# Designs tried in a protein design run: designed miniproteins, single chains, continued (4). Part 93

Each design is a single chain, and the fold is of that chain. pLDDT is the mean over its residues in the fold that is shown.

## One batch from the design tools (miniprotein)

Design m15230
Fold by ESMFold2-Fast:
Structure m15230 (fold): chain A 110 residues (1-110)
Amino acid sequence: SNRIKQEEEKINKEISKHKTFLDKLGISNSKIETAKNYFLEGVLAENNGDNKTAIKYYRKAILVGDPVITYFAYEKLSDIYESLGDTDKAGYYYLMANMIKIDLKQERIF
């Protein structure tokens, strides 16, 4: 019941931590909110056992281009594909998440 709230709090905290970096990248508050909303729709779908809809929304979140939300979306995609037994896609998204994590830690452009 509180999973969506926990995920939103976690994301808001990480966005706040990187706010200056996101501003330097030209990422607007509107863009952040759009990416976050797609991500939370993915979390809702996943929580309801709808992995196909979750994958669709996580991919939409990634396409918005917020690096913080993209990082979390890649982690979710890796976990879903691992659960589905798709080891190649799980590994791919795991690597993509780790690359973005490094870029965020060093405040580098992707």
Scores: mean pLDDT 87

Design m15231
Fold by ESMFold2-Fast:
Structure m15231 (fold): chain A 95 residues (1-95)
Amino acid sequence: KKQIEAEIESVKADPDERLRASRILALMEQAALRGDVETIKKLTELALTLSPEAQRRLIDALERMLQYAEKRGDTEAVEALREAIEKLRQKVAEQ
C-alpha cells in the first residue's frame, strides 16, 4: 500500500504527460488484477487531469481491462473500471 501511494505521488510530480498517462495505465492494470478498487479510484482522479487525447487512449485500454475483469468474474474491479471509463468519457465530451 505504501509503495503504491509513493508511485502515485511520483506520477503526480512527473512533468511529461505521456509518461504520466503510461504510468497511470500500468498502475491501473496492476490494481485491476488485484481487485484494488481504492487504487483504481485514485488513479481515475489523476487520469481526469490529463489531456483529452491521453484520456481517449486510456479509455481504450480501460475497456480492454474491463473485458478481462468480466471474464474473471471480478465484480468489484468491473464496477470500478466501468466508473473510471464513464468519468473519462464525460470529461472528453466536455471538450
Scores: mean pLDDT 80

Design m15232
Fold by ESMFold2-Fast:
Structure m15232 (fold): chain A 56 residues (1-56)
Amino acid sequence: MDPKEMEALVTRLARLLSQLTGRDFDDLLRLAQDAARRGTSKKTFQQAIQEAERLL
């Protein structure tokens, strides 16, 4: 997996969650980055992004 691809997914999810929840983008970005480091898969991030986009 290209590290840039994971970084793009993490950033996109954090932005969507910030818009959806009203929480600070930087806080959500940090949480998403931590999830990626803990082994959260690319597919899981893609599914979370789709879900967040549906709720927006």
Scores: mean pLDDT 80

Design m15233
Fold by ESMFold2-Fast:
Structure m15233 (fold): chain A 94 residues (1-94)
Amino acid sequence: MVELSVSLTFRPDGTAVVTVTVKGAKGPLVIELTVEYDGKRINKAFTVPGDQTVEYIFEVEISKDVKVTATARVWEPGKGPVVTAAEATAVLKK
């Protein structure tokens, strides 16, 4: 079974780092990452050959505390449906 984990880390400069780790892959996988905050949505997709850690770094400009949610979905190429999903939620404070 594929094990998927997601974590969120914030830097004092307003940079957010999403770390996605995949373990137990039997071949190539597609990772779809969705990041939602302050009514905004960012979508990214990565193809990995197997077990891998992927980092997505983005800047978040805030005027107040903002809830950030990162959701990762993993599936085999050409098969389309979600194989495994994981989510991380954190509050980025001003």
Scores: mean pLDDT 75

Design m15234
Fold by ESMFold2-Fast:
Structure m15234 (fold): chain A 95 residues (1-95)
Amino acid sequence: MTEKYPEAAELVFQGVMYRLQGLRSSGQKRADYLREASDLYFKAADIVDKTDPKLAAGLYSVGYLLLSQAYGVAGDTEKAKEYYKKSLEYLDKYL
């Protein structure tokens, strides 16, 4: 990824850092960090999708998983379930 997509790799790295901050926090702060991490993964996926749709599907899967976790922490169980389902659909496209 890094060799072909340096910008996308940097966004993924920032997403990992926000996810780690989320794991160190709780409640609304955790949800906010997870949402920011999700957004960074979606931006990386959009860049990669132009040339490698399979790799992009993996990144979209992680993005939707993080978004599902953010809504779950915030108490929005319906959106959490919706985004978890999207995560699994993209994971299937990646595998």
Scores: mean pLDDT 85

Design m15235
Fold by ESMFold2-Fast:
Structure m15235 (fold): chain A 104 residues (1-104)
Amino acid sequence: DLEKTVQELIAEGKEDAMIRLLERIVRGLEKRIKELKLNLEQAKKNNDQKSIDDYQKELNEVKEELLLLRDVLLSALPQLSPEAQKRAQKLIARIDAMIKEIDS
């Protein structure tokens, strides 16, 4: 449970570790979006409707995970130091850009 892990790290004063964890998750999802979009383009060129549907479903699942990450970060913001808030806000902006990339 990501929300529980985030709240536990905040309670322990491990804000840097919490932000680094979320940055790693976001980086992994960013790579996954790039891979899925490339695979989707190839499936479209091959007129492979099943693969198109499967990759679109996976992109939607990644979008749902990004929305959950965004909500967790927004909920944590008031509990963070000014330095950690700035990093969290940059990460939220990155998540917003990734969601737009999925929708394009």
Scores: mean pLDDT 89

Design m15236
Fold by ESMFold2-Fast:
Structure m15236 (fold): chain A 70 residues (1-70)
Amino acid sequence: MNEEVKAKILKEIDALEKKVEERYQRMLNVADMLEKEGKTDEAERIRKRAEEFYEKEKSHLQALRDKINA
């Protein structure tokens, strides 16, 4: 692959990774707010969904990085 094309694709993956991190943190903040309001079960559900989302998206982005760096 051309190095300039590779660099551009990696930069796009970096941008997507940042958006995944931001969404994950927002979900955790919502869960913390719910827990403080005594909605512990709701908070636990959101934390579980946040972890599932984060693991799935990170795995996809890592697979893309590995293919580009191969």
Scores: mean pLDDT 84

Design m15237
Fold by ESMFold2-Fast:
Structure m15237 (fold): chain A 69 residues (1-69)
Amino acid sequence: MLDREEALEYARREVERLAKDLKMSEEQKQKALDRTIAALEEAFGEKPTLSKLEVRYLVAQSVQEVLSE
């Protein structure tokens, strides 16, 4: 289980990795990161910790939303 700081660091690393793999622009990467941070803040409003799978899901959803624009 990841606390807020651990989840944010893990999410940043996952966004960077997906952005590189999918050849996203810097603008798309920043939008995906901003969306992921907002989603993490909302999730931590409901519970104190998140699993890596939950963080990975939020990152994937945010990246998909940006790429669908």
Scores: mean pLDDT 85

Design m15238
Fold by ESMFold2-Fast:
Structure m15238 (fold): chain A 97 residues (1-97)
Amino acid sequence: PLEALDELIKRVEEMATKARDVNPELAEALQRVGEALRKLKEAIENNDYTALKKALQDLVEEGERAARLSEKAGLPETVEFVRELIDSAKAALDALE
């Protein structure tokens, strides 16, 4: 599970780097998604339930912004990736009480 998070973090960071010169606003949004994923990993490693919920909520919020900007930029692969992250985060939040 943590290895999967590391792969997601790396993929988002690569997407942000590629967007940096052509769409700085999208690059910033993707960086914020990456930050939320890093906080999610830290919360899991520390067994911090409050931080876990906050990181998942931030991932949904920043993900929705990144998805909108990716749609406007005409980047279907980025839209798909971010929407899958949002769906996974929402499912995880729904599983928590």
Scores: mean pLDDT 86

Design m15239
Fold by ESMFold2-Fast:
Structure m15239 (fold): chain A 81 residues (1-81)
Amino acid sequence: SLEEELKEELELFEKEGEEELKKVIEVTKERIEQVKEDLERYRDKTPKEVIEKMEKLLELAENEDVEAILKLIKEEIEKKL
């Protein structure tokens, strides 16, 4: 039936979509962490204004990439149910 096919597609989208996003988030987090390490290493050589802007961007990226994106995909999957 159409309902069974839709349920299968939603489960597959949820499993594959969430796992793919988790991998992307993991890679993004590793890159953000590396940038943070580099920023801290060159803190004394970098203008304070640039440091503050970079820290704010990194914090925003971490929050958006982990919580906001995860919430958005889960909400979209749930809405299709």
Scores: mean pLDDT 59

Design m15240
Fold by ESMFold2-Fast:
Structure m15240 (fold): chain A 80 residues (1-80)
Amino acid sequence: SKMEEVKELLEKALKILEENKDKFPNLVENVKKLIENMEYLSLEDLADAILYVAEFIEKNIPEKKEEAKEIKEKAKEILK
């Protein structure tokens, strides 16, 4: 389902952020809360959140830029 794809993308983004938790502890906690509450959010809101997090990773974690691009492209596909 599209919600399962959303969860996989959020979990991938969270893994990258947790590897950098000392730099971005608040964002790690925010993404964890987003995953915990995803059943209360629309597919569009979740996809927008994934796009935001992927853009953040591209900008702030250059070693994960290609993985962030993949997450971003998959999030765009969910909105089609």
Scores: mean pLDDT 84

Design m15241
Fold by ESMFold2-Fast:
Structure m15241 (fold): chain A 95 residues (1-95)
Amino acid sequence: TEEARRLLEEAIRHLEDAAKALAASGYTEVAQEIAKLIREAERALEEGDLEKALEYLERAVKTLQETAKKHELPQPALDSLERAKELLERARELL
């Protein structure tokens, strides 16, 4: 599933942008948690485990969504979250 891999890699870029926006806005702990999940997803991709990579990235999206329910997040972080969510939903359909 080369298409699924490309979608996961694109979702990683958007989640990295979200983490940077969060860190810039003072949400450093959440940004670090997202960065850890991204690194685990990248490791899973290197091992060829696309389903495991998807699970880590879905956890990152869930962490962002829960944070957004409790705090007013910067718009760039919310935009990146929605883009990552769409890409991961498409990747799940291919896996």
Scores: mean pLDDT 88

Design m15242
Fold by ESMFold2-Fast:
Structure m15242 (fold): chain A 99 residues (1-99)
Amino acid sequence: SEAERIEEARAALEAARENLERAEEKIKEAEEALEKGDLEKAKKYVKEALSLVVAALLHVAAARSLAPEDEEIQREAEELERRARELLKRIDELFEKIK
């Protein structure tokens, strides 16, 4: 039913939000490792952050697909996509520094 699809979409957006929060934590850990000169740990944390952002984007895509007509869900999905893109830029910058 439509109600069931909306509930599944909300659960997917929550999973995306949790993955983005964990990704941001991994980015901070990577930045701290880089500051200390631990390139191996920095590289590990950046890769973990990237994996979490990718997982979040898949959850956002699922939510959009489950509730395409729900304006609130679409707005929340767009916000999470914007946050994911910001984190991807930070991840890219960290990869450039780690080389």
Scores: mean pLDDT 91

Design m15243
Fold by ESMFold2-Fast:
Structure m15243 (fold): chain A 71 residues (1-71)
Amino acid sequence: SEADEHRAKGEEHIRLGEEAERRGDLRSAAEHYRRAAVHYGSAAQHSTDPAEKAEYLAKAGEAARRASRLE
């Protein structure tokens, strides 16, 4: 589903952000976390389950917060 595709992209960007953060590339890490937030937000919009929507929105907020911490 589109929700699953966006979830997978969100997970990938979290992984890439964490890798960038480990090597000290804070700008790259922040960009990946921002992209993860967008993808989790899209996963929420394409999900029909209220619990899944809430989980994706929580992940989007966490990713956005992680990006802001690095800026």
Scores: mean pLDDT 90

Design m15244
Fold by ESMFold2-Fast:
Structure m15244 (fold): chain A 56 residues (1-56)
Amino acid sequence: GKATEAGEYARRNGLGGMLHESMGYGLSQGFGGEEGVKIILEMKDGGLIEGLKIAE
């Protein structure tokens, strides 16, 4: 599904480290769900959507 494709995209573009940091921040601030999705989408083109879904 799209989540799998997003994770593969993040891996290909070397976003793994940034993804882990963003997920940690989102979780610690309680930005799961829609607010976390919006933040990660604003970071770069939805490539981090899978990380957000894992964080939720």
Scores: mean pLDDT 50

Design m15245
Fold by ESMFold2-Fast:
Structure m15245 (fold): chain A 65 residues (1-65)
Amino acid sequence: SVGEEARRALVAVARDPQDRAAARRAGEMIKTDPEAASAAGREATRSGELSEDQGNAAGARGMAA
């Protein structure tokens, strides 16, 4: 699903901000379904996979890619 792919891509970007492929994938998921991608980012933060700051930075990086 878009949410699952967005979560994986956002977590990958947060762990390695230089991962261009992960950043592009995150951007694709955000553009395809912004609501599902936003929900996935919030879920990753809620589950402890990302801090709020890491989630925000990863989302911005994806949109810039």
Scores: mean pLDDT 80

Design m15246
Fold by ESMFold2-Fast:
Structure m15246 (fold): chain A 66 residues (1-66)
Amino acid sequence: MEELKRIKEIIEKSSEELLKNPKGLSPEMAEEASQALFDILVGVELAIRKSTDLAEGDEIRKLLEE
């Protein structure tokens, strides 16, 4: 789950940088990039929710690893 949280942070920072300074991006590219980042964020949020459910299974996995 830690990796998913890290990915979310990276995407949020990248989105802020694109809005703050669209270096060399055309308006079309900036809009497409923004939409792509939004789609990725939705996917990451869904994955985080699923991984939260898997966190309860982590204790079971520790027993099985023995």
Scores: mean pLDDT 68

Design m15247
Fold by ESMFold2-Fast:
Structure m15247 (fold): chain A 120 residues (1-120)
Amino acid sequence: SMTDEFGKELQEVWEKFVEEFDKAVENGEDPRPVLIEAIEKMLEIVKKYIKDKELLELLEEFFKAAIEAAKKAKTIEEVKKVAELVREAVGVVLNYLQGLLSKEEAIKEIKKLTEEVKKL
């Protein structure tokens, strides 16, 4: 199904992110570029699969805010917090596509996550 393809593409981006993030941290390198690249890839996947204009516009706002938060992060812990909020947003989208969340519930959760990431 389209939902299975969406989930698979996101899982592949997330697994690659975790591997590259761990390598950067172990080598004393800045992990922020790794997170930013993963967020950009996730946003392109979301644009491909989400057809609802209102939800897509809110998701684009969230992912752009997450990129800005990642750029401003000063510690590994702050980078991990951005990554956690991105993972939660991806979970909301997956649950919406599976019919586990209504559009209204998905919108409410994405707005809340956008507020949280903007506070970082």
Scores: mean pLDDT 90

Design m15248
Fold by ESMFold2-Fast:
Structure m15248 (fold): chain A 78 residues (1-78)
Amino acid sequence: KFISPLTGEEFDSSTLSIAEAIREIIKWAVKEKLSEEELEELITELLRAMEEAGKSTLSFEEFTKIVNEAYEKIKKEK
């Protein structure tokens, strides 16, 4: 089993689908007490990064990097 570095959730696959990645962001955003607006921006950045890469799945390393970069960007925009 693989464990999400963001939420500690267990996965049977070493990669996340788009739906699984979105669910992980939602769980993490709730834990970190992010606003609905910040959550929407994180999901938008994830979808953009996946589309640019031409990928339907992400490794946990790729996912964590995308989320961390997007969250850092959101913090700078205030």
Scores: mean pLDDT 75

Design m15249
Fold by ESMFold2-Fast:
Structure m15249 (fold): chain A 78 residues (1-78)
Amino acid sequence: KKRELELRAIAHELRAVGDELEGNYKQAGDSYYEAALLYLETGDKERAQKWFDKAIEMYEKVDPEYAEEVRKKAEELL
């Protein structure tokens, strides 16, 4: 099932990039966060960290308080 999880993560990455380009930062953050969780599930902590950071970056643009909550949650998950 690792390939299925990676394909799902890639799908969320593509969705997030599209949302980011459209200025839908909350949706982009949500999708980057989902990609990070899927990479964590595959055991790829390095890629998970990358996408958690990207999700936090998106949230910082619209809700800095929520971005801080997500940062703490990501640190606990990694």
Scores: mean pLDDT 85

Design m15250
Fold by ESMFold2-Fast:
Structure m15250 (fold): chain A 79 residues (1-79)
Amino acid sequence: SEEDDEMIRISFAVLVSTLRSRFGKDFADEVSDKVFSLDIDTAIKGLDDLSKTSDAGRAAELQDAKAFLRRLQSILDSQ
C-alpha cells in the first residue's frame, strides 16, 4: 500500500543515515547503491562480513540492518 511504501522509504532513509554516521559515507553509499540495483543479497553479505570483525554492539546493529534488508527483500519479492 501507499502507507507501506512510505514506511519502507522512511525506514530505509533512517538505516542509510545510521550507516553513514557509524561506518562512513562510502560504505553507506555502497549499501544504498546495491539495494537500489536490487542486489540486496550482496548488500546483506557485506553487512554480514563486516559484523564478523566488529565488536558485539556494532555486530548487533549490523544484524538489525541485515534483518531489515531481508524484510525489504521479502516485500519486494511479493510485489
Scores: mean pLDDT 72

Design m15251
Fold by ESMFold2-Fast:
Structure m15251 (fold): chain A 65 residues (1-65)
Amino acid sequence: AATQTVTVTVTVTLSSTAILKVIVKVDGKIVAEVVATVAAGTHTLTFTLTVPAGATVTVTVAVIA
């Protein structure tokens, strides 16, 4: 099957230090998961994925205090 490269960029602005959880799914399957403690301010996370052509990419972002 044909594949394509997809870049997903998540930008989060926080008023205080928190745990950030980002989950990336391709066709309903988890392909990347980041759990990190991040300081107040603006943060950018970038994921580069190789996916089947026409696949659905879903990104879930949660902030845990």
Scores: mean pLDDT 82

Design m15252
Fold by ESMFold2-Fast:
Formats: C-alpha cells, sequence, structure tokens
Structure m15252 (fold): chain A 98 residues (1-98)
C-alpha cells in the first residue's frame, strides 16, 4: 500500500520490506504472540487516529489478557526502533516461540 501508515512512519521502506513485515506478523499471529501483536496494533490504532493510546491499551489488554504495562513497554521500545530493528525484533520473537 503506497499510502500505508507504515510508509508514513518509515518513508524509506521498500515494498519488499513491507511484504517481509506482513509475513512475520502473520507468523506471530499463527504462533499466538498476543503481546507483540497487541503492541503493533496499539501503535497502528493511535497513529491512524482511530483511538487514544489509553483506549487502545484498555481494549487490547481486555481482549488478549496481556497486561497493559507489558503492551505499553513493548510499544514504546518499537516506537524507538528503525524498520530494520523492528524486523529483527519480530524474527527473534518468532525464533523464541518455535
Amino acid sequence: MAESPLKKRFPDVTDEQIKKFVKLVNELYDLGDDLTLSALLLISLVEAGIMSRSEALELLSSQTGVPRAEISRLAEEIEKMNFEELLELLEERIKKLK
């Protein structure tokens, strides 16, 4: 998607990097990493202006059972990362769950 929120946050990302990101996110979903998925969804919902950070944390924590503090902490770490660091984080989490 040329106008995706991901390209807005990381303007230098390539379509191949976006495809890799989507593949890693789908694999994390299949592995049940609710913490990582909740952190990514929190960032996406807030960046898209759909809801506040507080509302997104409450919703995601209630739906997944993951503590708000854990989701917030991982989201804050991800928000400080460049795109390559984000891809490495997702790959390491997949590796630990396999």
Scores: mean pLDDT 79

Design m15253
Fold by ESMFold2-Fast:
Structure m15253 (fold): chain A 96 residues (1-96)
Amino acid sequence: KVEMGYTLLFTLSTAGLSEEQQRELARELAEAIEKAVPGAHILGVAVAGDRIQVLIGLPTRELKEKAIATVEAFAASQGAVTVLGPEELPGITVEL
């Protein structure tokens, strides 16, 4: 059991990209988060229409801030990608 103090849902608008390109971006984003934010738990990744959604569990506020910065930096490096805020959800307990 790991208690996550923070749960964030990131939504990225990917207008103009194919579903294949969106899936590749979602994979690259997940890898970037895992590399840059040790201790973050990627709880889910989904592609729906012109959007990519990533749900992330974070045990500390410092990791939360780093996750936000990582997602924003990733989006800024990509064409046709806009971050539609992070949505902060209640903290959760994850079974390991």
Scores: mean pLDDT 76

Design m15254
Fold by ESMFold2-Fast:
Structure m15254 (fold): chain A 65 residues (1-65)
Amino acid sequence: SSEEILQLVLELLRDPSISPEVGTELANTMSYLISKNPQFAEKIAAKLRENQTEETAREAIEEAK
């Protein structure tokens, strides 16, 4: 489904070693997903913002467990 592809794209965006060429292909995939459902643009933006905060939150939660 389109949502599964979205999750894979978001996971790849977390990898800092992604080349500009791969970044272009990810952008094309995101454009396709957004053309199907504009809500995906909001999900992508929200996930990118969360990635910055989630790193710290996940480490704190993992240590607390």
Scores: mean pLDDT 65

Design m15255
Fold by ESMFold2-Fast:
Structure m15255 (fold): chain A 55 residues (1-55)
Amino acid sequence: FEEQKAKLAKQKAFIDAATALAKALGQSVPGPLLQLKAKVDAEEAALAAQEAAAA
C-alpha cells in the first residue's frame, strides 16, 4: 500500500500543478487532465477502502 500511496500522491501533485498552471493562464483545464484526475481519485478511494477492509 505504501508504494501505491506514494505513486498516487506524486500523480495528484502533478495534476494539481498542471491544473493550477492552466487556471493561472486563463485556460480551460483539458478534458484528458480532468479524466486522469478522476481516475486517480477513484484509485485512491479504492486503495483507502482496501486498507480499511484489511485493518
Scores: mean pLDDT 79

Design m15256
Fold by ESMFold2-Fast:
Structure m15256 (fold): chain A 79 residues (1-79)
Amino acid sequence: AEEVYTILLTTPANKGVKLISKDGKEAQFGKPPFREYRLKHVDSDLLEQLTKGEAYVPDKEGTSMVLDQKLSDLVRQRL
């Protein structure tokens, strides 16, 4: 999640991003041309979650999954 957050925060909203998970699944966000980023710590399941504009992360206690609103907003900005 942090890896994707850094990419989306540092890439202008008007630029498209192509993310490749560590297991080789691809997802595109925004409009062409796409900047390609190979993710080292994000698998296809988390990448699929991000394509829906919903990033869930463990809370501070690890008891429940909570929506990462800031990451979700960055993704939805490109949808």
Scores: mean pLDDT 68

Design m15257
Fold by ESMFold2-Fast:
Structure m15257 (fold): chain A 81 residues (1-81)
Amino acid sequence: MASKLVIEALRELGFSDEEIKEFEKKAKEEVKKLMEKYPDHKFTEEQIDEMLAFGILKAVEEKYGEEVLEKIGEILEKKLE
């Protein structure tokens, strides 16, 4: 799943499990807000996972900037090969 790949990339970059959990917490709160805006929409597990992955990346970018996001992208490309 997309969120698992992002979390694994963060671990490879040296982020602590505690900091990764904080990013996941922020991402889950943003996903919940988005789902509350569209209560009649039936989100799939895949859509929820993709929104969670995006939320984690956004939380990382807001704290550390685009440079860390680029490094995550490089790790993800290597994992997909």
Scores: mean pLDDT 80

Design m15258
Fold by ESMFold2-Fast:
Structure m15258 (fold): chain A 74 residues (1-74)
Amino acid sequence: MSELEKIKAELKKLIEELKEILERDKSLTPQQRAEIESMIELLEMLIRSATEASIEELKQVKEAAKKKIEELKK
């Protein structure tokens, strides 16, 4: 698997985790919900437009999304 395909697969997993949080966590504020929805849309857009030149940017976005998910699971 190419590095690009690997990072795209990792981002898709993060999108699914974020969607699960939105569906199951009823304690989220309207602001938190909007932030998560915006992050999902951004990640989906980045996957669609992803090229080899964007791999480093995608890695940074992946780390930011992981941190957000960890904060939401506490």
Scores: mean pLDDT 81

Design m15259
Fold by ESMFold2-Fast:
Structure m15259 (fold): chain A 85 residues (1-85)
Amino acid sequence: MEETPARRELERAAAEAEAAGLTVEAAKAVGERAAELGDDEAALQALGTALLKELYEKEPEMPQEELARRARELAEERIRELRAR
């Protein structure tokens, strides 16, 4: 299991954002940056978390499993868009 320099940089940014009480916008920015740096796992985790929170706020009556699935699908699509693939 390999920690890339990019992942460590993103973990620091995420920890700072979390300590500062930053919200969905910070998580989205971290996720997009992870995608740009080629860290798909970090990008998917950060974007997935941000999108899940946005979906929950917009559609609080949606089942948790469906919210999680949609958030993951949207995160994967966003990563593909950022990489033009």
Scores: mean pLDDT 67

Design m15260
Fold by ESMFold2-Fast:
Structure m15260 (fold): chain A 67 residues (1-67)
Amino acid sequence: HHHHMEELLERARKILEEAQKAYDEGNFEKIKEIVKKMTPEEKALAIELGRKNPKYQKAAELISSYL
């Protein structure tokens, strides 16, 4: 199970990177599409990780606002 948790963390980080890139490009529709495709576990983890890293705080904020 530890193996699967590490994969989940990696997916959450990639999602944050994609959402942050979309935000930087002004593509808010892309962010909404990302949120629609996320599992509840990915959403919770992405928000938690984004809040801890200034680089992804805006992405985490937007993900939580579209829930």
Scores: mean pLDDT 78

Design m15261
Fold by ESMFold2-Fast:
Structure m15261 (fold): chain A 94 residues (1-94)
Amino acid sequence: MELSELKDLTVAVGEVATITSTAKAPEGQQLRLVAVVRSVETGKVVRTEVQDNAETFTASFPVTGDHLVYVFALVGKEALAEEARSVARVTAVP
């Protein structure tokens, strides 16, 4: 399973960004998304979220600057198996 390329987004500080994945589970299997948001300037993880059968991830960005959103798609008989990863860049402006 692979995610489509996530686009770069620009949002205002504190606004909610919506990131849409086009990853789909094969017939009879469930897709799990794990999203990790990291500040580029500090290198710190600011949010982690897990969603089953999800096509969108939403997050607010409380500080200005570039953030990397890492989205991991898991599929198959084992829910813990890592299938694919994609990265989106979100730029938060004042």
Scores: mean pLDDT 65

Design m15262
Fold by ESMFold2-Fast:
Parts: sequence; structure tokens; C-alpha cells
Structure m15262 (fold): chain A 82 residues (1-82)
Amino acid sequence: AVMTLEELQARLKAVGDLDLSEEEKAAKVKAVYVDFLDQLVAAGKISQEQRDATVAAMDAALKDPSKQPEFAEKFLEVLKAY
């Protein structure tokens, strides 16, 4: 079963509300996004290539904030397939 958008938002909010370092929160946020994307691949909603490109864009944004718009754009394309 694919995680709903409401469940995705709830999990992301829960990570933000934790009393953890920003590095630990970033790692947990990435894990939530990867789990969501992997469920979409398993459900046939997106390709493995689209999943890999979205994760790569997320990793780039985590290292360079100027890359955040590219990640947002890739993730919006994923949501269109949902």
C-alpha cells in the first residue's frame, strides 16, 4: 500500500517536532521521502529512474540550498503521478 499524502505530511511534521539535531532531522526527513518514493515505484506509479533522480536532487539540495528548487520541481512531478 502507498503512503497517503496526509500520512507523508504527518510523518514529516513528526520529524520536525522531535528534539534532535538538524543533521539527525535531515536524515529522518530523507528516510521518509525515500520510503514514500520506494512505495510509489512498487505500486508502478513512478519509474526507478524518476525515483533515483528525485533522491539525487534531494541529496544535492541538502549540500547546496540553491538546489532546493530543483528538488521541489522533481517532487512535484512525482506528486502528479500519485
Scores: mean pLDDT 84

Design m15263
Fold by ESMFold2-Fast:
Structure m15263 (fold): chain A 80 residues (1-80)
Amino acid sequence: SANDETFDMVMETLEKYREKLGKEAKEISKELYEQVNSFFDQMESEVLKNRDDVKKLVAILQQMLTAKANFEKEIKELKE
């Protein structure tokens, strides 16, 4: 179903972002690594609560995209 496809896509995106940002953040500091993991733990909880709500899943995806850009910017600034 469209709900199952949306849920699967959002969960796959979450796991990809968590892995990539977690690895990059860990190279910078323990604190940043913990912030990244805490954020994605919260996002996973929200995705699971809203499994059957496509509009909420899309909103969560948009929130994760914004957070990904912000974490990438922070990681880049801390490397400089």
Scores: mean pLDDT 87

Design m15264
Fold by ESMFold2-Fast:
Structure m15264 (fold): chain A 71 residues (1-71)
Amino acid sequence: SSSERFALQKKLGEEALEYIKKYVETGNEEDKKKALELLKEELRLRGYKGSEKEIEEKAEKVVKEEIELLK
């Protein structure tokens, strides 16, 4: 189960990054929203120790930082 969780975490992170890349290229808010949702799920699967609000804030920060790096 641990190896399966790790594989899912990696997949979610990789998919989130692809949606961030799409957002930077297209400006499509749906791509940004999908990246945010994938990152929130990845954080939950990693056992990130925080409230749902803190998970949302962390995911939003990661998305913003990646957008800046890709611009």
Scores: mean pLDDT 83

